# Ledger of designs, part 56: designed miniproteins, single chains, continued (2)

Each design is a single chain, and the fold is of that chain. pLDDT is the mean over its residues in the fold that is shown.

## One batch from the design tools (miniprotein)

Design m5932
Fold by ESMFold2-Fast:
Structure m5932 (fold): chain A 63 residues (1-63)
Amino acid sequence: SAAELAGEAERQAVEEGGLNAVRTGRETFAKTKDVKLAAKAGAEQAEKEGLLKAAELFRLGAA
């Protein structure tokens, strides 16, 4: 599910040092209540920071 993929993406982001990606995704979810929008926001932040594995997992959650 999108929520499971978002959870895996957050774990991967923490391992890669990407707390900003986790924060951005969680803030987007708090505002929108949309897991796919939150995952997309997390992916965009992870991509900006070069966190390739976290970004891929967030993108899968956004699909």
Scores: mean pLDDT 80

Design m5933
Fold by ESMFold2-Fast:
Structure m5933 (fold): chain A 100 residues (1-100)
Amino acid sequence: VLSVEQIRERVVAAAADPATGPYVQDFLRRLAEKLGLEGVDLDDVEQTTEALIEHYLSKGVSLGQIEGLFQVVIQAAKNLAEGRMTEEQYEAFVELLLKA
């Protein structure tokens, strides 16, 4: 299991990647909005990621579960960028995660 700092670093790196970044950034904004995170600059990936991690930890979610959530989103964005997933499949996957 990664530390909070390591999870943040991986998400920030994926959001900075030109191929995955727009999709990762969009997911973070939508998740933060769904959870009603106030006072967070949603254009600041590092701040948004940290706020999401803190929110889930406050609800008793484990670091391993938080790591898993971000890993599956990053992998889906990578699959979309590499043509292994359609935009329709990616959006359906993101919508499913946001409903949970």
Scores: mean pLDDT 82

Design m5934
Fold by ESMFold2-Fast:
Structure m5934 (fold): chain A 94 residues (1-94)
Amino acid sequence: SELFEVIDEVIEEEMENGEVSQELADRFIELFAGLSREEQLAAFEYLLERALELIKERRPEELAEAEAARERLLARLEELVARAAANARAYVAA
């Protein structure tokens, strides 16, 4: 799925740079906005599992930083999900 590939890219950019490129964010929003609620939940679960898998590769000395990175990633996802929902509502209202 293209969405799962985009999720992997979002996780990588957020963890490495602390930010996600506008192009990648727009692509995620577009793909996510077209999903049913069940598909959105499945995508979110995939993202959490992938984030945890990558964090597990960190050394014990970096666990605190890994946890902070996970929290930042979750906050970014909440923002993207909110934007996708707003875009979907605007489309239906128009």
Scores: mean pLDDT 69

Design m5935
Fold by ESMFold2-Fast:
Structure m5935 (fold): chain A 63 residues (1-63)
Amino acid sequence: MSIEEMSELSVKLIKQSPEDRRVGAYKIMGASQAQIAKLLGISQATVSKRIRKLQERGILPRE
């Protein structure tokens, strides 16, 4: 992603719920789903679901 695209994604991420913002921010920083699950105290399945939701909203890139 370009610097401009990352900047726009950061602004869109700020507008999300606090839970979705934390998941998105950690994913953008390169954290794995397992690391995010441990940091937030939630299941990896929940992290995966939130990542897909953010990808569908255009906040995170699709892999």
Scores: mean pLDDT 71

Design m5936
Fold by ESMFold2-Fast:
Structure m5936 (fold): chain A 74 residues (1-74)
Amino acid sequence: ALSPEMEELIKLLTIRFANELREKFPDLPTEEIDALTAEAYAWMKEEALTNSPAEVEELYEERLAEIKEEVAKA
């Protein structure tokens, strides 16, 4: 099980991820943002099993940049 500290971090990063996508891609459908956000949440939970909070934050920033590029190309 994840520590309470890690669970809280993942929740905050998930909220930030959704907000960042809404700000950068205002024309992107809500359903698409929700789907991408759910995928990021599941991915962060897996990474949190073997990474520290600081490492999860770094991985989050890399993932967000990758997803922003993918959305811009779609």
Scores: mean pLDDT 84

Design m5937
Fold by ESMFold2-Fast:
Structure m5937 (fold): chain A 94 residues (1-94)
Amino acid sequence: SMEEVQEVLRETARRIMEILTEAVRAGELTPEEAAVLIASGAELQEAADERFSVEEALEIIRRSQARIREVASPAVAARVLGVLDEAMRRLEEL
């Protein structure tokens, strides 16, 4: 359902923002790298509010994955990609 899509996107955005907060506090990210995670989280949050379809939500997740792969910190990138991979799987089950 659209409500389930919105919940997946909202939860995913929240988890990315949690990783961002932790990584910034630990000094694991440059300001430029942090901006990539902020942009990804904001796009997912906006998508949740716009009532996207499963197909549209999957496209947003794929776009976020591409952006995160450009983050220079492999450990932070891996954590965020793990969250996005889980979101993709959950959306594909809807």
Scores: mean pLDDT 83

Design m5938
Fold by ESMFold2-Fast:
Structure m5938 (fold): chain A 97 residues (1-97)
Amino acid sequence: MEEIESIENPEMQLRKLIGLLTTETVLLLQAAGREEEAKEFLKEADEKLKKTSDLKALLEELIARTEEVLATLDVPEELRRFAQEVIEGARKILEKL
């Protein structure tokens, strides 16, 4: 599927989505009072991003983790909505690749 974003390298799109989803998930964990879990998640996501040979699989893993956080933690509605929007956008990009 050809679109304006196709000018951008697919790897760059995946890396941007991984970064955005990581940030949103960290914010959700912090808002829920899970500060240590947020730090470990950020560290793990950064290390996986540096070492991964499969950005698509990493993004799918991060989507699953963020959905688990949204299902299990009491977080502000605004942060929940932002995270859900990122997940939806990421799923659309994954279907295109």
Scores: mean pLDDT 79

Design m5939
Fold by ESMFold2-Fast:
Structure m5939 (fold): chain A 58 residues (1-58)
Amino acid sequence: MAEEVEKILKDLGKPGLAERYRRMLEAMENSPVDPEEGRKVAEEFVERLKKAYEKIKK
């Protein structure tokens, strides 16, 4: 999952954003509120990135 997002962001010319995104996923998964909810939010974010990438590939 995270590796796919890093590849997409690098292909878009944003390697720094890929690293920031990875750190954000780690923070969400280790959320003090609810790690499982954090994981779901991270998954939604990944899906949004994939949709943006698909539009560019169109």
Scores: mean pLDDT 66

Design m5940
Fold by ESMFold2-Fast:
Structure m5940 (fold): chain A 76 residues (1-76)
Amino acid sequence: AALEAQLAAWRAAARTEEERLLAEGMARLVAGDAEGALDVALELARMRGMEAEAEELEANREAVVAELAAFGARAR
C-alpha cells in the first residue's frame, strides 16, 4: 500500500515534469534556440526510457539542430 502510493505520486510528478519539458522545448524552438530545444527533447526521451532514440539524435546532433533551426525559422 505505502509503496504503491509512493510510486503513484512519483509517476504523477514525472508526468508533470514531462509536460513541463515538452512546453520548454517548444518555447526554445520558437525562440530560435534549436540546440536548447534538442537538449530538452533528449531529456524527455531519456525520461521515457527511449535511450536508443536519444542516442540516435545525439549521434546526428548537428544535422538535427540544423533541421530544427530551419523549421523554427519557417514557423515564425
Scores: mean pLDDT 73

Design m5941
Fold by ESMFold2-Fast:
Structure m5941 (fold): chain A 75 residues (1-75)
Amino acid sequence: MKIDELIEKAIEVAKKRGLTGLADYIKENKDKITEEDVEKARPLAEEFAKENGYPEEDLPLLTAIAAVQLIEEKE
């Protein structure tokens, strides 16, 4: 999944769930997200979804959130 596609789907999921604050948070940080961050975030989001019972449809949102968190943890 390309960054633009991931961001678009993440925002769509956030809006569908009424999480407008998360949609704005992702939009504000989208320019900082790299393909490497998405690659690292994907397995973290998948594991979190399985452990917490999130549906597969939420994976784009969870992946985008994890990617932003990874950026904030960078030195």
Scores: mean pLDDT 78

Design m5942
Fold by ESMFold2-Fast:
Structure m5942 (fold): chain A 86 residues (1-86)
Amino acid sequence: MVQVNIVGLPSEEAAEEIGKEAEEKYGAVATVRPGGVVSISGLPSLEAGIEIGVKAGKEYGATAYVSDGKKLIVIEKGKEVGSLEF
């Protein structure tokens, strides 16, 4: 199971937009949180999570944390800036 946590979104509307796109495109489950945060779970692949994180970073300047439970990928402003393996 792949999940993405996106932080640094400019508004709750931006968080809802990103979450809705993930739900419509991938059948994922999105939870919007206060302070420009959205948590997305049930993504089919790391590639899907990276695509969402890159879009949020390019469109809103947000940071995304993409995980499949063994690897964490950090995306800032549409670019992968780091990864960790467990």
Scores: mean pLDDT 84

Design m5943
Fold by ESMFold2-Fast:
Structure m5943 (fold): chain A 88 residues (1-88)
Amino acid sequence: SAELEELAAALARVQAQIPALRERIANEPDAAKKAQLEKQLALFEAILAGDAERARALLFELRDADEAEVDRGLAEVARLQAAIAAAQ
């Protein structure tokens, strides 16, 4: 389906960003920016691993988001987790 193709493409884009994120983290001189990048990496890793609870916690930390934004993020994590499970 088009939705599964879109989710697979999104997962591939997340996977492709991991090496560049690790390099940016290693080369980031600002401690606050480094911590933010480490949280982004951890979020991508959690999504790829299908770890919904870890991804939720990291989404809350990365965004000054209201309840509606968090709920939307949780739904998106659930969709990605289902796509990962279907791809395995």
Scores: mean pLDDT 74

Design m5944
Fold by ESMFold2-Fast:
Structure m5944 (fold): chain A 108 residues (1-108)
Amino acid sequence: MARERALELAQELADRIKEAANSLGLKVVKTEVRQVSEDEIEVHIEVEDPSLPADPRYEGTTEFEFEVDGVKVRVKLEIKNVSRDKAAELQGAFGRILRELRERAAAA
């Protein structure tokens, strides 16, 4: 079913972003893949650097949407209290993973 494929790709995206964050020494404080309707899935990932002091160095949210067989996948990556360099590397990994999964989603 289209929804099953969308869920599988959404979960793979979440897992790969978690792996990228962990490789940078970042803590994943939230990972959620949720069906919000029959044709919509949300992915929410929150990342922090546990080694940095509580003063935020970088805080940002990146949002992206793609479709898998008519099912909308909305992705939200929240970065909190992370160095600019690590945030840039994580955002770069996010962009690469999204491109790969979007290309796979477009394939029949």
Scores: mean pLDDT 77

Design m5945
Fold by ESMFold2-Fast:
Structure m5945 (fold): chain A 75 residues (1-75)
Amino acid sequence: MRVAPVEVSEEERELAEKVYASLSGLLPQSVVDQLRARYPDEDILRALENVARELREAPSLEEARRIILEALGQL
């Protein structure tokens, strides 16, 4: 492959991995794939980062899922 800077490729790959890592335990992969088709990985991660504290303070997996779905629904 002969393409522009490796940093761009590495960053894109890292963002995709972070999206899957953050959501794969909370949402079905098909839903994550649908979100990635509709929104840039960067926007998904920004939404998750904006609610990161709320997610960390969530008392249950069910509450964490609700927080994520609401954050992503605002995209």
Scores: mean pLDDT 70

Design m5946
Fold by ESMFold2-Fast:
Structure m5946 (fold): chain A 77 residues (1-77)
Amino acid sequence: SKLNKLLEKIYEIGKELGLPEEVIQRVSAAVYFGLLLGLSKEKIIELVRKILSQYVDPETAEEFVKKIEEALKEIEK
């Protein structure tokens, strides 16, 4: 249930930032599979940055990453 709330939050943040749904889906998939595989938060963020660097301007990418990091920290506790 916490994972579903995280993915919903990622979708909402991406929509607020005006990102294409395809990009939001790619980022959500990276977070989902990263958590499923037991990757560290740091490694998941690295994968998200890599995806965003291909589709999104640096300023928007940094804002999205920051909000995803905050959402991941909320799930850690």
Scores: mean pLDDT 84

Design m5947
Fold by ESMFold2-Fast:
Structure m5947 (fold): chain A 88 residues (1-88)
Amino acid sequence: EVIDKFLEYLKKKFNLTDEEVKILREALHPEYPEESLPAILRGEDPPVYGFDDYRKIEKARNVLKKKGITPEERDELVAEYEKLKAEA
C-alpha cells in the first residue's frame, strides 16, 4: 500500500508512464521493497540484491535520470516516502 501510494505520487509529479512506473516497481527487492526504494532513489546499491537484480535497478535509475530528477529532488522524494511510511 505505501509503495503503491508513493509510486502514484511519482507518476503525478514527474509525469511517468505506466511502463516507467513498472520499471521502478520491478527494481524493488521482492522481500524488502520498503528498504530498497530509498537506495534506488538516491542512486545507491541496495545491500541485499543479487547480481541479476542490478540490471533492473540500472533501468530504474535511468528512468529517474531521464526525467531530470536531481540529487536534491531525490532526497526530497525519500523524505516524502518516509512520511507516507510513518502515516501507514
Scores: mean pLDDT 72

Design m5948
Fold by ESMFold2-Fast:
Structure m5948 (fold): chain A 97 residues (1-97)
Amino acid sequence: SEARAELERLGKERLVEEVEKAEEEYIARLREQGASEEAIEKVKRMIERVKEILRNSEDPVGTLEAGVAAVLPEAEALPSDASDEERAELLLRAAEL
């Protein structure tokens, strides 16, 4: 609830900036786990799509919260060896809601 209030105060552009920070950390983690450059480029394209959806949303915080709530059970059910592409697909699905 406090995170939502903070994001709403910062506005849409700041929310996109936070996604960009998370993207850099996520890509670094993928490289450490030995992901291919093709997989990394696919993840980057998915995250760009997420940012585009957020920029065009009238309620970007609500869109993310609804998306996270919808995919959280699937994300928690993923095996520890789940590919980073599968995790990126869940993030993209969340943002498309």
Scores: mean pLDDT 64

Design m5949
Fold by ESMFold2-Fast:
Structure m5949 (fold): chain A 98 residues (1-98)
Amino acid sequence: MVSQSLGATSQAVAAVRSPSSYSDSINSSYINVLNLVNQYSQDTVLDNARQGFLQGGMSQSVVDDYVQVLQSVIDYVQQNQDQILNYQNLQQLLQQLS
């Protein structure tokens, strides 16, 4: 749970902060964040991310910035849930056909 939340969080933060990432990795990050929020709740995902970053030796200011970016990603995926689920379904279909 915590390790999975941190992995998805780091990937989602990297995708949001990288202006060059218009690839499948962005959609995968959004799908992972949506799945984690649906499975563990928003508060649990945010708390796990904050605790993990602090345990990893990040400063409080950097952790606060990362958590704020993650909050923005969660808000985006919740507002665009149908579109993100369509990306997940398309990805699964393409893997099945390959």
Scores: mean pLDDT 65

Design m5950
Fold by ESMFold2-Fast:
Structure m5950 (fold): chain A 80 residues (1-80)
Amino acid sequence: SAEEARVKLQILTILFDGHENNVPMSETEKRVMKVLDTLDIESQLRVVEEVLEVLRSHREAFPKMLRVVERVRKRVEEKA
């Protein structure tokens, strides 16, 4: 959906900003969770999986970002 696409872009922006500016993982995780909380749980799970796919294809460049999204995925799964 358009809403899921918007949230996915916002999450990627937060992650790239966090990477570029060396923001603590805990702060980046918190910001990502806040944006995801605008969606229902089923949409949150879909968006997180799509973001993970993007980061896994660039694992060597963004290992810290991948770790943040893996932590976010666990939190979303705990809510489901």
Scores: mean pLDDT 82

Design m5951
Fold by ESMFold2-Fast:
Structure m5951 (fold): chain A 69 residues (1-69)
Amino acid sequence: SMDEKIEKMLEIVRKHVSPEVAEVVRRVIDSGRDAGFSLEEILDNVVRVLRLFGIDTSEIEKELRKVVK
């Protein structure tokens, strides 16, 4: 289900970033869902936000794409 995929995405993010950044990501996911974005669009927004925080997203993006696709 979409909810199971979202929880897996958040679990992956929490392993790689601070709790404060993970909370920002959760809000990005919630806002994307409310706006009717696809999981792929939400993932792209999450990766963009992580990069704005100066986080190397190479491994995170790979793991997130396994959940979405």
Scores: mean pLDDT 85

Design m5952
Fold by ESMFold2-Fast:
Structure m5952 (fold): chain A 71 residues (1-71)
Amino acid sequence: KREEEQREANRYTAKALTGVGLAVEAIFLADRLGDEELRQKAIEALSLPVDEMLKKAQEILDEVRAREAAA
């Protein structure tokens, strides 16, 4: 069933691209704040499976944004 395979492939690709984008944004913002710990956590998130990477990258990005807002 090609339509089913296409849907799964598209979902996986969308998740992977979203996760990578969030992690890269988190790395960039953490670097701008001089927060080496958050930057390293964001880099490590890229090594996780797609679902875990997406969740972890979002958590790190939210933390970086909160620190930026508090600064």
Scores: mean pLDDT 78

Design m5953
Fold by ESMFold2-Fast:
Structure m5953 (fold): chain A 115 residues (1-115)
Amino acid sequence: MGALNSDEISKYEEVLKELEEEKKKGSDVPDRYLEIVELMIEASKYLKEGKYEKAEELIKKAAELGEWSEESVEIARKLIEEEVEKGELAVVAADAADAEAFEAALKRVEEEKKK
Protein backbone atom coordinates (compact mmCIF):
# COMPACT_ATOMS: atom_id res chain seq x y z
CA MET A 1 0.00 0.00 0.00
CA GLY A 2 1.63 3.16 -1.23
CA ALA A 3 0.75 6.73 -0.34
CA LEU A 4 0.06 9.33 -2.99
CA ASN A 5 3.27 11.36 -3.23
CA SER A 6 1.60 14.80 -3.34
CA ASP A 7 -0.83 14.01 -0.50
CA GLU A 8 1.96 12.67 1.72
CA ILE A 9 4.07 15.81 1.24
CA SER A 10 1.03 17.99 1.97
CA LYS A 11 0.40 16.05 5.18
CA TYR A 12 3.99 16.65 6.33
CA GLU A 13 3.75 20.38 5.63
CA GLU A 14 0.35 20.66 7.33
CA VAL A 15 1.55 19.16 10.63
CA LEU A 16 4.62 21.41 10.64
CA LYS A 17 2.38 24.43 9.99
CA GLU A 18 0.06 23.42 12.85
CA LEU A 19 3.00 23.16 15.25
CA GLU A 20 4.25 26.61 14.19
CA GLU A 21 0.75 28.07 14.65
CA GLU A 22 0.50 26.59 18.15
CA LYS A 23 3.86 28.09 19.09
CA LYS A 24 2.76 31.51 17.83
CA LYS A 25 -0.36 31.25 20.02
CA GLY A 26 1.90 30.87 23.06
CA SER A 27 1.99 27.09 23.27
CA ASP A 28 5.09 25.59 24.90
CA VAL A 29 6.38 23.91 21.73
CA PRO A 30 10.19 23.43 21.88
CA ASP A 31 12.21 24.83 18.97
CA ARG A 32 14.09 21.53 18.69
CA TYR A 33 10.77 19.74 18.21
CA LEU A 34 9.86 21.81 15.15
CA GLU A 35 13.39 21.58 13.76
CA ILE A 36 13.55 17.78 14.08
CA VAL A 37 10.18 17.33 12.33
CA GLU A 38 11.25 19.73 9.56
CA LEU A 39 14.54 17.87 9.03
CA MET A 40 12.74 14.52 8.79
CA ILE A 41 10.27 15.97 6.26
CA GLU A 42 13.16 17.29 4.14
CA ALA A 43 15.04 13.99 4.41
CA SER A 44 11.97 12.13 3.10
CA LYS A 45 11.73 14.54 0.15
CA TYR A 46 15.41 14.07 -0.73
CA LEU A 47 15.01 10.29 -0.58
CA LYS A 48 12.18 10.52 -3.13
CA GLU A 49 14.46 12.63 -5.37
CA GLY A 50 17.30 10.10 -5.12
CA LYS A 51 19.52 12.57 -3.25
CA TYR A 52 20.68 10.05 -0.69
CA GLU A 53 23.66 12.03 0.66
CA LYS A 54 21.42 14.99 1.47
CA ALA A 55 18.84 12.73 3.11
CA GLU A 56 21.54 11.09 5.25
CA GLU A 57 22.94 14.49 6.27
CA LEU A 58 19.50 15.69 7.41
CA ILE A 59 18.79 12.49 9.37
CA LYS A 60 22.15 12.89 11.13
CA LYS A 61 21.33 16.53 11.95
CA ALA A 62 18.02 15.45 13.48
CA ALA A 63 19.85 12.90 15.65
CA GLU A 64 22.51 15.49 16.54
CA LEU A 65 19.81 17.90 17.83
CA GLY A 66 19.72 15.04 20.10
CA GLU A 67 16.53 14.82 22.10
CA TRP A 68 13.95 12.49 20.73
CA SER A 69 11.19 13.21 23.20
CA GLU A 70 8.29 10.75 23.10
CA GLU A 71 6.09 13.45 21.54
CA SER A 72 8.66 14.33 18.84
CA VAL A 73 9.22 10.68 17.90
CA GLU A 74 5.48 9.97 17.73
CA ILE A 75 4.67 12.97 15.52
CA ALA A 76 7.67 12.37 13.24
CA ARG A 77 6.62 8.73 12.98
CA LYS A 78 3.08 9.69 11.97
CA LEU A 79 4.33 12.21 9.40
CA ILE A 80 6.59 9.73 7.63
CA GLU A 81 4.92 6.41 8.46
CA GLU A 82 3.54 5.98 4.95
CA GLU A 83 7.05 6.48 3.52
CA VAL A 84 8.07 3.29 5.37
CA GLU A 85 7.52 1.26 2.20
CA LYS A 86 10.87 2.70 1.07
CA GLY A 87 12.50 0.51 3.71
CA GLU A 88 11.25 2.11 6.93
CA LEU A 89 14.07 4.64 6.82
CA ALA A 90 12.06 7.63 8.03
CA VAL A 91 10.17 5.81 10.81
CA VAL A 92 13.31 4.11 12.12
CA ALA A 93 15.32 7.34 12.00
CA ALA A 94 12.57 9.13 13.94
CA ASP A 95 12.85 6.46 16.66
CA ALA A 96 16.40 7.26 17.76
CA ALA A 97 15.75 5.58 21.13
CA ASP A 98 16.24 2.32 19.24
CA ALA A 99 19.91 2.66 18.31
CA GLU A 100 19.94 -0.57 16.27
CA ALA A 101 16.93 0.51 14.19
CA PHE A 102 18.43 3.98 13.65
CA GLU A 103 21.70 2.39 12.45
CA ALA A 104 19.70 0.17 10.09
CA ALA A 105 18.02 3.28 8.63
CA LEU A 106 21.40 4.88 7.86
CA LYS A 107 22.54 1.61 6.26
CA ARG A 108 19.40 1.61 4.09
CA VAL A 109 20.29 5.07 2.75
CA GLU A 110 23.77 3.78 1.83
CA GLU A 111 22.24 0.76 0.05
CA GLU A 112 19.92 3.03 -1.96
CA LYS A 113 22.92 5.12 -3.04
CA LYS A 114 24.45 1.96 -4.56
CA LYS A 115 21.39 1.31 -6.72
Scores: mean pLDDT 54

Design m5954
Fold by ESMFold2-Fast:
Structure m5954 (fold): chain A 92 residues (1-92)
Amino acid sequence: SSEIKKKEQEADKLFEEGKEIYNNALEGKMPGGPLSLLIGYSEAIKLYKESAKIYKELYEETKDPKYLEKAQEAEKNLQKILEDAERIGLGE
């Protein structure tokens, strides 16, 4: 439906924004010096959490397993950021 499509587009947008911010943080492309990496990780975590939430809502509404898979991918990316932050000595 049109509503399902809009929710999917919003979740996809949040996922891609989280991915872009995380990649920019890793590549040193974030403005703001030493705190930019921590800020970038924090923002990417927030975006992936929000994306996963919307995908889970879409799964509950549609029962389409593709949304569960997308939610799991967002959660895996979130976990990777947390592991990267721990590995380089940054707290959450």
Scores: mean pLDDT 82

Design m5955
Fold by ESMFold2-Fast:
Structure m5955 (fold): chain A 100 residues (1-100)
Amino acid sequence: PPVKEEERIKKLREQLLELIDAWEKEHGDEELAERARRALEELSDEELLEIAEELLRLQAELYQQVLAGTPDEVAEERARRLRELLLRAILEGRPISSFE
């Protein structure tokens, strides 16, 4: 149904905004966070879905690590790195895997 796809895109934008907010609180770089929010607004639905697929893949991997009993400190560090890679993907309009 069309409504379901529109709702998914909206939810993905909200999740990426939450990640930018978390990164801003962690690092205190308000200017870079604001730039990322503006870049996210400029992303097409197609570009957003490509970035979101990478995010879901990385979140699934992190979830598996938590289920395997990964210590909270290690999980937090990996989540922080994930947020940094996502921020860069948003700023450049490309999936994380495209950065070499």
Scores: mean pLDDT 68

Design m5956
Fold by ESMFold2-Fast:
Structure m5956 (fold): chain A 55 residues (1-55)
Amino acid sequence: YKIVEKLLNAAGELEVPAGSIVLIQDSETGEVKTIKSEGGVLEVPEGSDVVILKP
């Protein structure tokens, strides 16, 4: 996987291709959630930093 997008203080809807891995870090807690996209729109919580990895 390659890092193709890094978004700081992201919030709202992101369109992510199927097979992508999305890392969402909460800015308050530092918690990182990993989501494998099945394609379509992903809702990102306010105050999150996002990294998108594509195959």
Scores: mean pLDDT 71

Design m5957
Fold by ESMFold2-Fast:
Structure m5957 (fold): chain A 80 residues (1-80)
Amino acid sequence: SSIDKEIERLLREMDKLVEEINKAKTIEELKKLGEKLKAIRKRLVDLLKQQKNYILFSTAAIRMAGAEAELFIKERRLEK
């Protein structure tokens, strides 16, 4: 469906954002990237409520959690 394609597009955008998170050198950069990740997550959650593809839902949820974990790990490394 068009919703499933939009979810996949947002997941690809999130993958690019995780690459930027891993390259970030300052807390200020991470804060901006964290806000972008939060916006992507909100859009994904809204779209996931509309579809019935449980496999896509599970995949998106796991990948969102992974992206948030990468941000958290990077924040801890830069705060030292």
Scores: mean pLDDT 84

Design m5958
Fold by ESMFold2-Fast:
Formats: sequence, C-alpha cells, structure tokens
Structure m5958 (fold): chain A 100 residues (1-100)
Amino acid sequence: SEALEFEEELLKEKEPEVEEAKALPPEEQRKKLGELLGEMWRKFGERFGLTELGEEIARLYREGGETGKTAEATERIRELVERYKEDPEFAEKIDALLAA
C-alpha cells in the first residue's frame, strides 16, 4: 500500500521529534504532539489529493494542543473524516490514509 509506505516514512522521520516531546512537561507535550499529528495529516492530504481535509485536520490538532480541548478536537476530526467518506470521490483516498 502506497499509504502504508508513506505513513512508515513519515513516522520514521518524526520519531526523533516524538521522543523529544515525551521528555517535555504535559502542557508542552500536548502542544508538540498536536503539531506533529497535524503536520502528518497535512502531508497525507497533499500526497493523496485531500489537501483541504489535511489542512483542516492540522488546524484542529493545533487548536486542541493550544487550548487543551483535545477530546473535542479529536471528535471534530472524526466527524470530518466520516463526512468525507460519504463522498465516493474521496472515500477510497481516505480509506488509503486510514489503512496505514
């Protein structure tokens, strides 16, 4: 799967930053992890022609990290992904992103 290969590459590239984040205080860790997750989704969106979805998800992760409303941000992201999966043009691309 191209999506799986791309995910593995991104995870490998981001592994040092994730380890650095684990050493941070909880508030800073939350912010940094939100940024990293958002960056990964933005890159997935660009790679698979879901740029707008990737950018919106990245924004929600950043907002959740900054405000501490991570559960709310995660739920909104889930709703966005489910909404896009209802569109036949994007369902296959989203499944590729989630299968990785």
Scores: mean pLDDT 72

Design m5959
Fold by ESMFold2-Fast:
Structure m5959 (fold): chain A 60 residues (1-60)
Amino acid sequence: SEEEAKKRFEEALKKTREYASKIFTDEQVELIEKVRRFLTAYEKKRTGKYVAIEVKPGKK
């Protein structure tokens, strides 16, 4: 399914992040993680999968 493909992509990103953490500072890695979480939430909202971080559950 598409969800399995996205999960595999997320695992690849996790490995890339671990490699980056050896090169970048913890602060830089944290920023990369924040961007990644934002993009993941944005993608899910864009595809209509669910209301993500950009729109808090309390807005229901």
Scores: mean pLDDT 63

Design m5960
Fold by ESMFold2-Fast:
Structure m5960 (fold): chain A 71 residues (1-71)
Amino acid sequence: MIQPLDPEATVKEAEELAKKAIEYSKKGDKVNSARYITAAGLLAVAADFSGNTEAAEKVRELVKKAIEETK
């Protein structure tokens, strides 16, 4: 059985991934930046599938901010 995601842990993971994406973008490493943005986006999808809509919404907001910061 696939373990349900913990909403709090999911949001925390997304925050860390978004911060790394911004960090890599500032370094000029757009490939790793894109990888971390994609990973954070997948956490939003997983949260929606597990019924954690509030966590999914927070993760999507973090992804939007990371995309804006990384241009």
Scores: mean pLDDT 78

Design m5961
Fold by ESMFold2-Fast:
Structure m5961 (fold): chain A 87 residues (1-87)
Amino acid sequence: MSKEELKKKALEIWRKIFERAMEYKGDSDVPLSEALKKVLEEDEETRELYEELKELHEELKKVLSDEELEELSRELAELALELEKKR
């Protein structure tokens, strides 16, 4: 995979994980961070997605510079914020 493909795949997996955390959270006042921890601990499918994400992150570390990794982290933070705002 190209570095752009790896980056896109990582963002897609993070989106799926955040969507599962949002479903767990529902209308509750539980922070997204707590919901994320809970689905990572209890939902096997979310854990599989997170393991795939960890593997992609190791590949990204090999092909991206530190600056490009920081940019990816900012994109992930923006994605989480966007998903919280839409509910």
Scores: mean pLDDT 76

Design m5962
Fold by ESMFold2-Fast:
Structure m5962 (fold): chain A 74 residues (1-74)
Amino acid sequence: MRESLEFLAANPEITREVLAETEVSPAAREILTAAADGDLARALALVQRASPEELAELGRATRKAIERAREREA
């Protein structure tokens, strides 16, 4: 989980694009926004309060961000 949040924080533009394009729960959106802002402490605290379903949404959004970053590196 921490590695996923660190990836999102390292790629804030891509993270914000994925947030704009993807319907996620308010909790998942708050985690992604905190990560995009580089606030890893807040993002980790929010993850500790998240449900398994909210964490699954976070995982899907993170996968989209990773795929987009790889496409831009190619």
Scores: mean pLDDT 80

Design m5963
Fold by ESMFold2-Fast:
Structure m5963 (fold): chain A 87 residues (1-87)
Amino acid sequence: MLPEEEVIIRFSEEGETAQEAADRVLKELGAEVLSRREYTPEKKPTVLSSSSGALVFVEVRPDGTVRVTAISIDENPKVLEVEARLV
């Protein structure tokens, strides 16, 4: 059986942008950034949270690669996706 990836969900701090939340999580993980992309989602995410901030999803793969996805919670939501590797 192949090892399963781990999915960790983090919430941003109040007033933290998606980029700030993602960068903080990557630093805490000790991950080396391989690529970054930012895009507008086709559908606005619906989240029950404070009026500002971001949701951060962290996927740790069995090979030591990590995807961090941060979604802003505002009127014009953005998705920041970072591919990284654990060092």
Scores: mean pLDDT 67

Design m5964
Fold by ESMFold2-Fast:
Structure m5964 (fold): chain A 92 residues (1-92)
Amino acid sequence: MTIVIDEDGTYDVKEGDTVIVKDNLSVTLRVKGNIKLIVGENSTVTLIGEVDATVTSLIGYNSTGPPSVTKLKKGYAYTSDEYGNLIRTKIK
């Protein structure tokens, strides 16, 4: 299913979803399966691993470079730091 996010918030996403985050948003995704992700310019996405899953980042304006694959581990949150590094934090 294609999900278009145009507001800040927390969203559940599941296996086979294509998630499009528009520009200038702060979004949290609870990931329940393998998804494709497109992130708009100046948007921040936090990925919460509800299951072990693969997130395939498609072309987005906040990613300079080739499409990337992020492997989520169940029970961890994934955010970018100020240097663009993906930081993994265990969920309690």
Scores: mean pLDDT 71

Design m5965
Fold by ESMFold2-Fast:
Structure m5965 (fold): chain A 81 residues (1-81)
Amino acid sequence: VKELLDEAEAAGEAGDIEKAMELRLEALKSVLPEEARPALEKAAELALEGLKNPEKAAEYEEKAIALLTEAVNANKDKIKL
């Protein structure tokens, strides 16, 4: 997972924004929500600035919000137990 994020960063630096976004999304499949948010926010930034695609950027932002909401709900249940 972390290796995929490092590869995504290298692809972004090389100017392959599309590849960087795909690698970040792949890395998010098995990470904790708190680790996933920075990667999704970076993917949204790359989509908006690099690809000039606001719809794709909004999609990544919504996904980050959903993952964080899930983490908060899980922690609430843990605190009660």
Scores: mean pLDDT 63

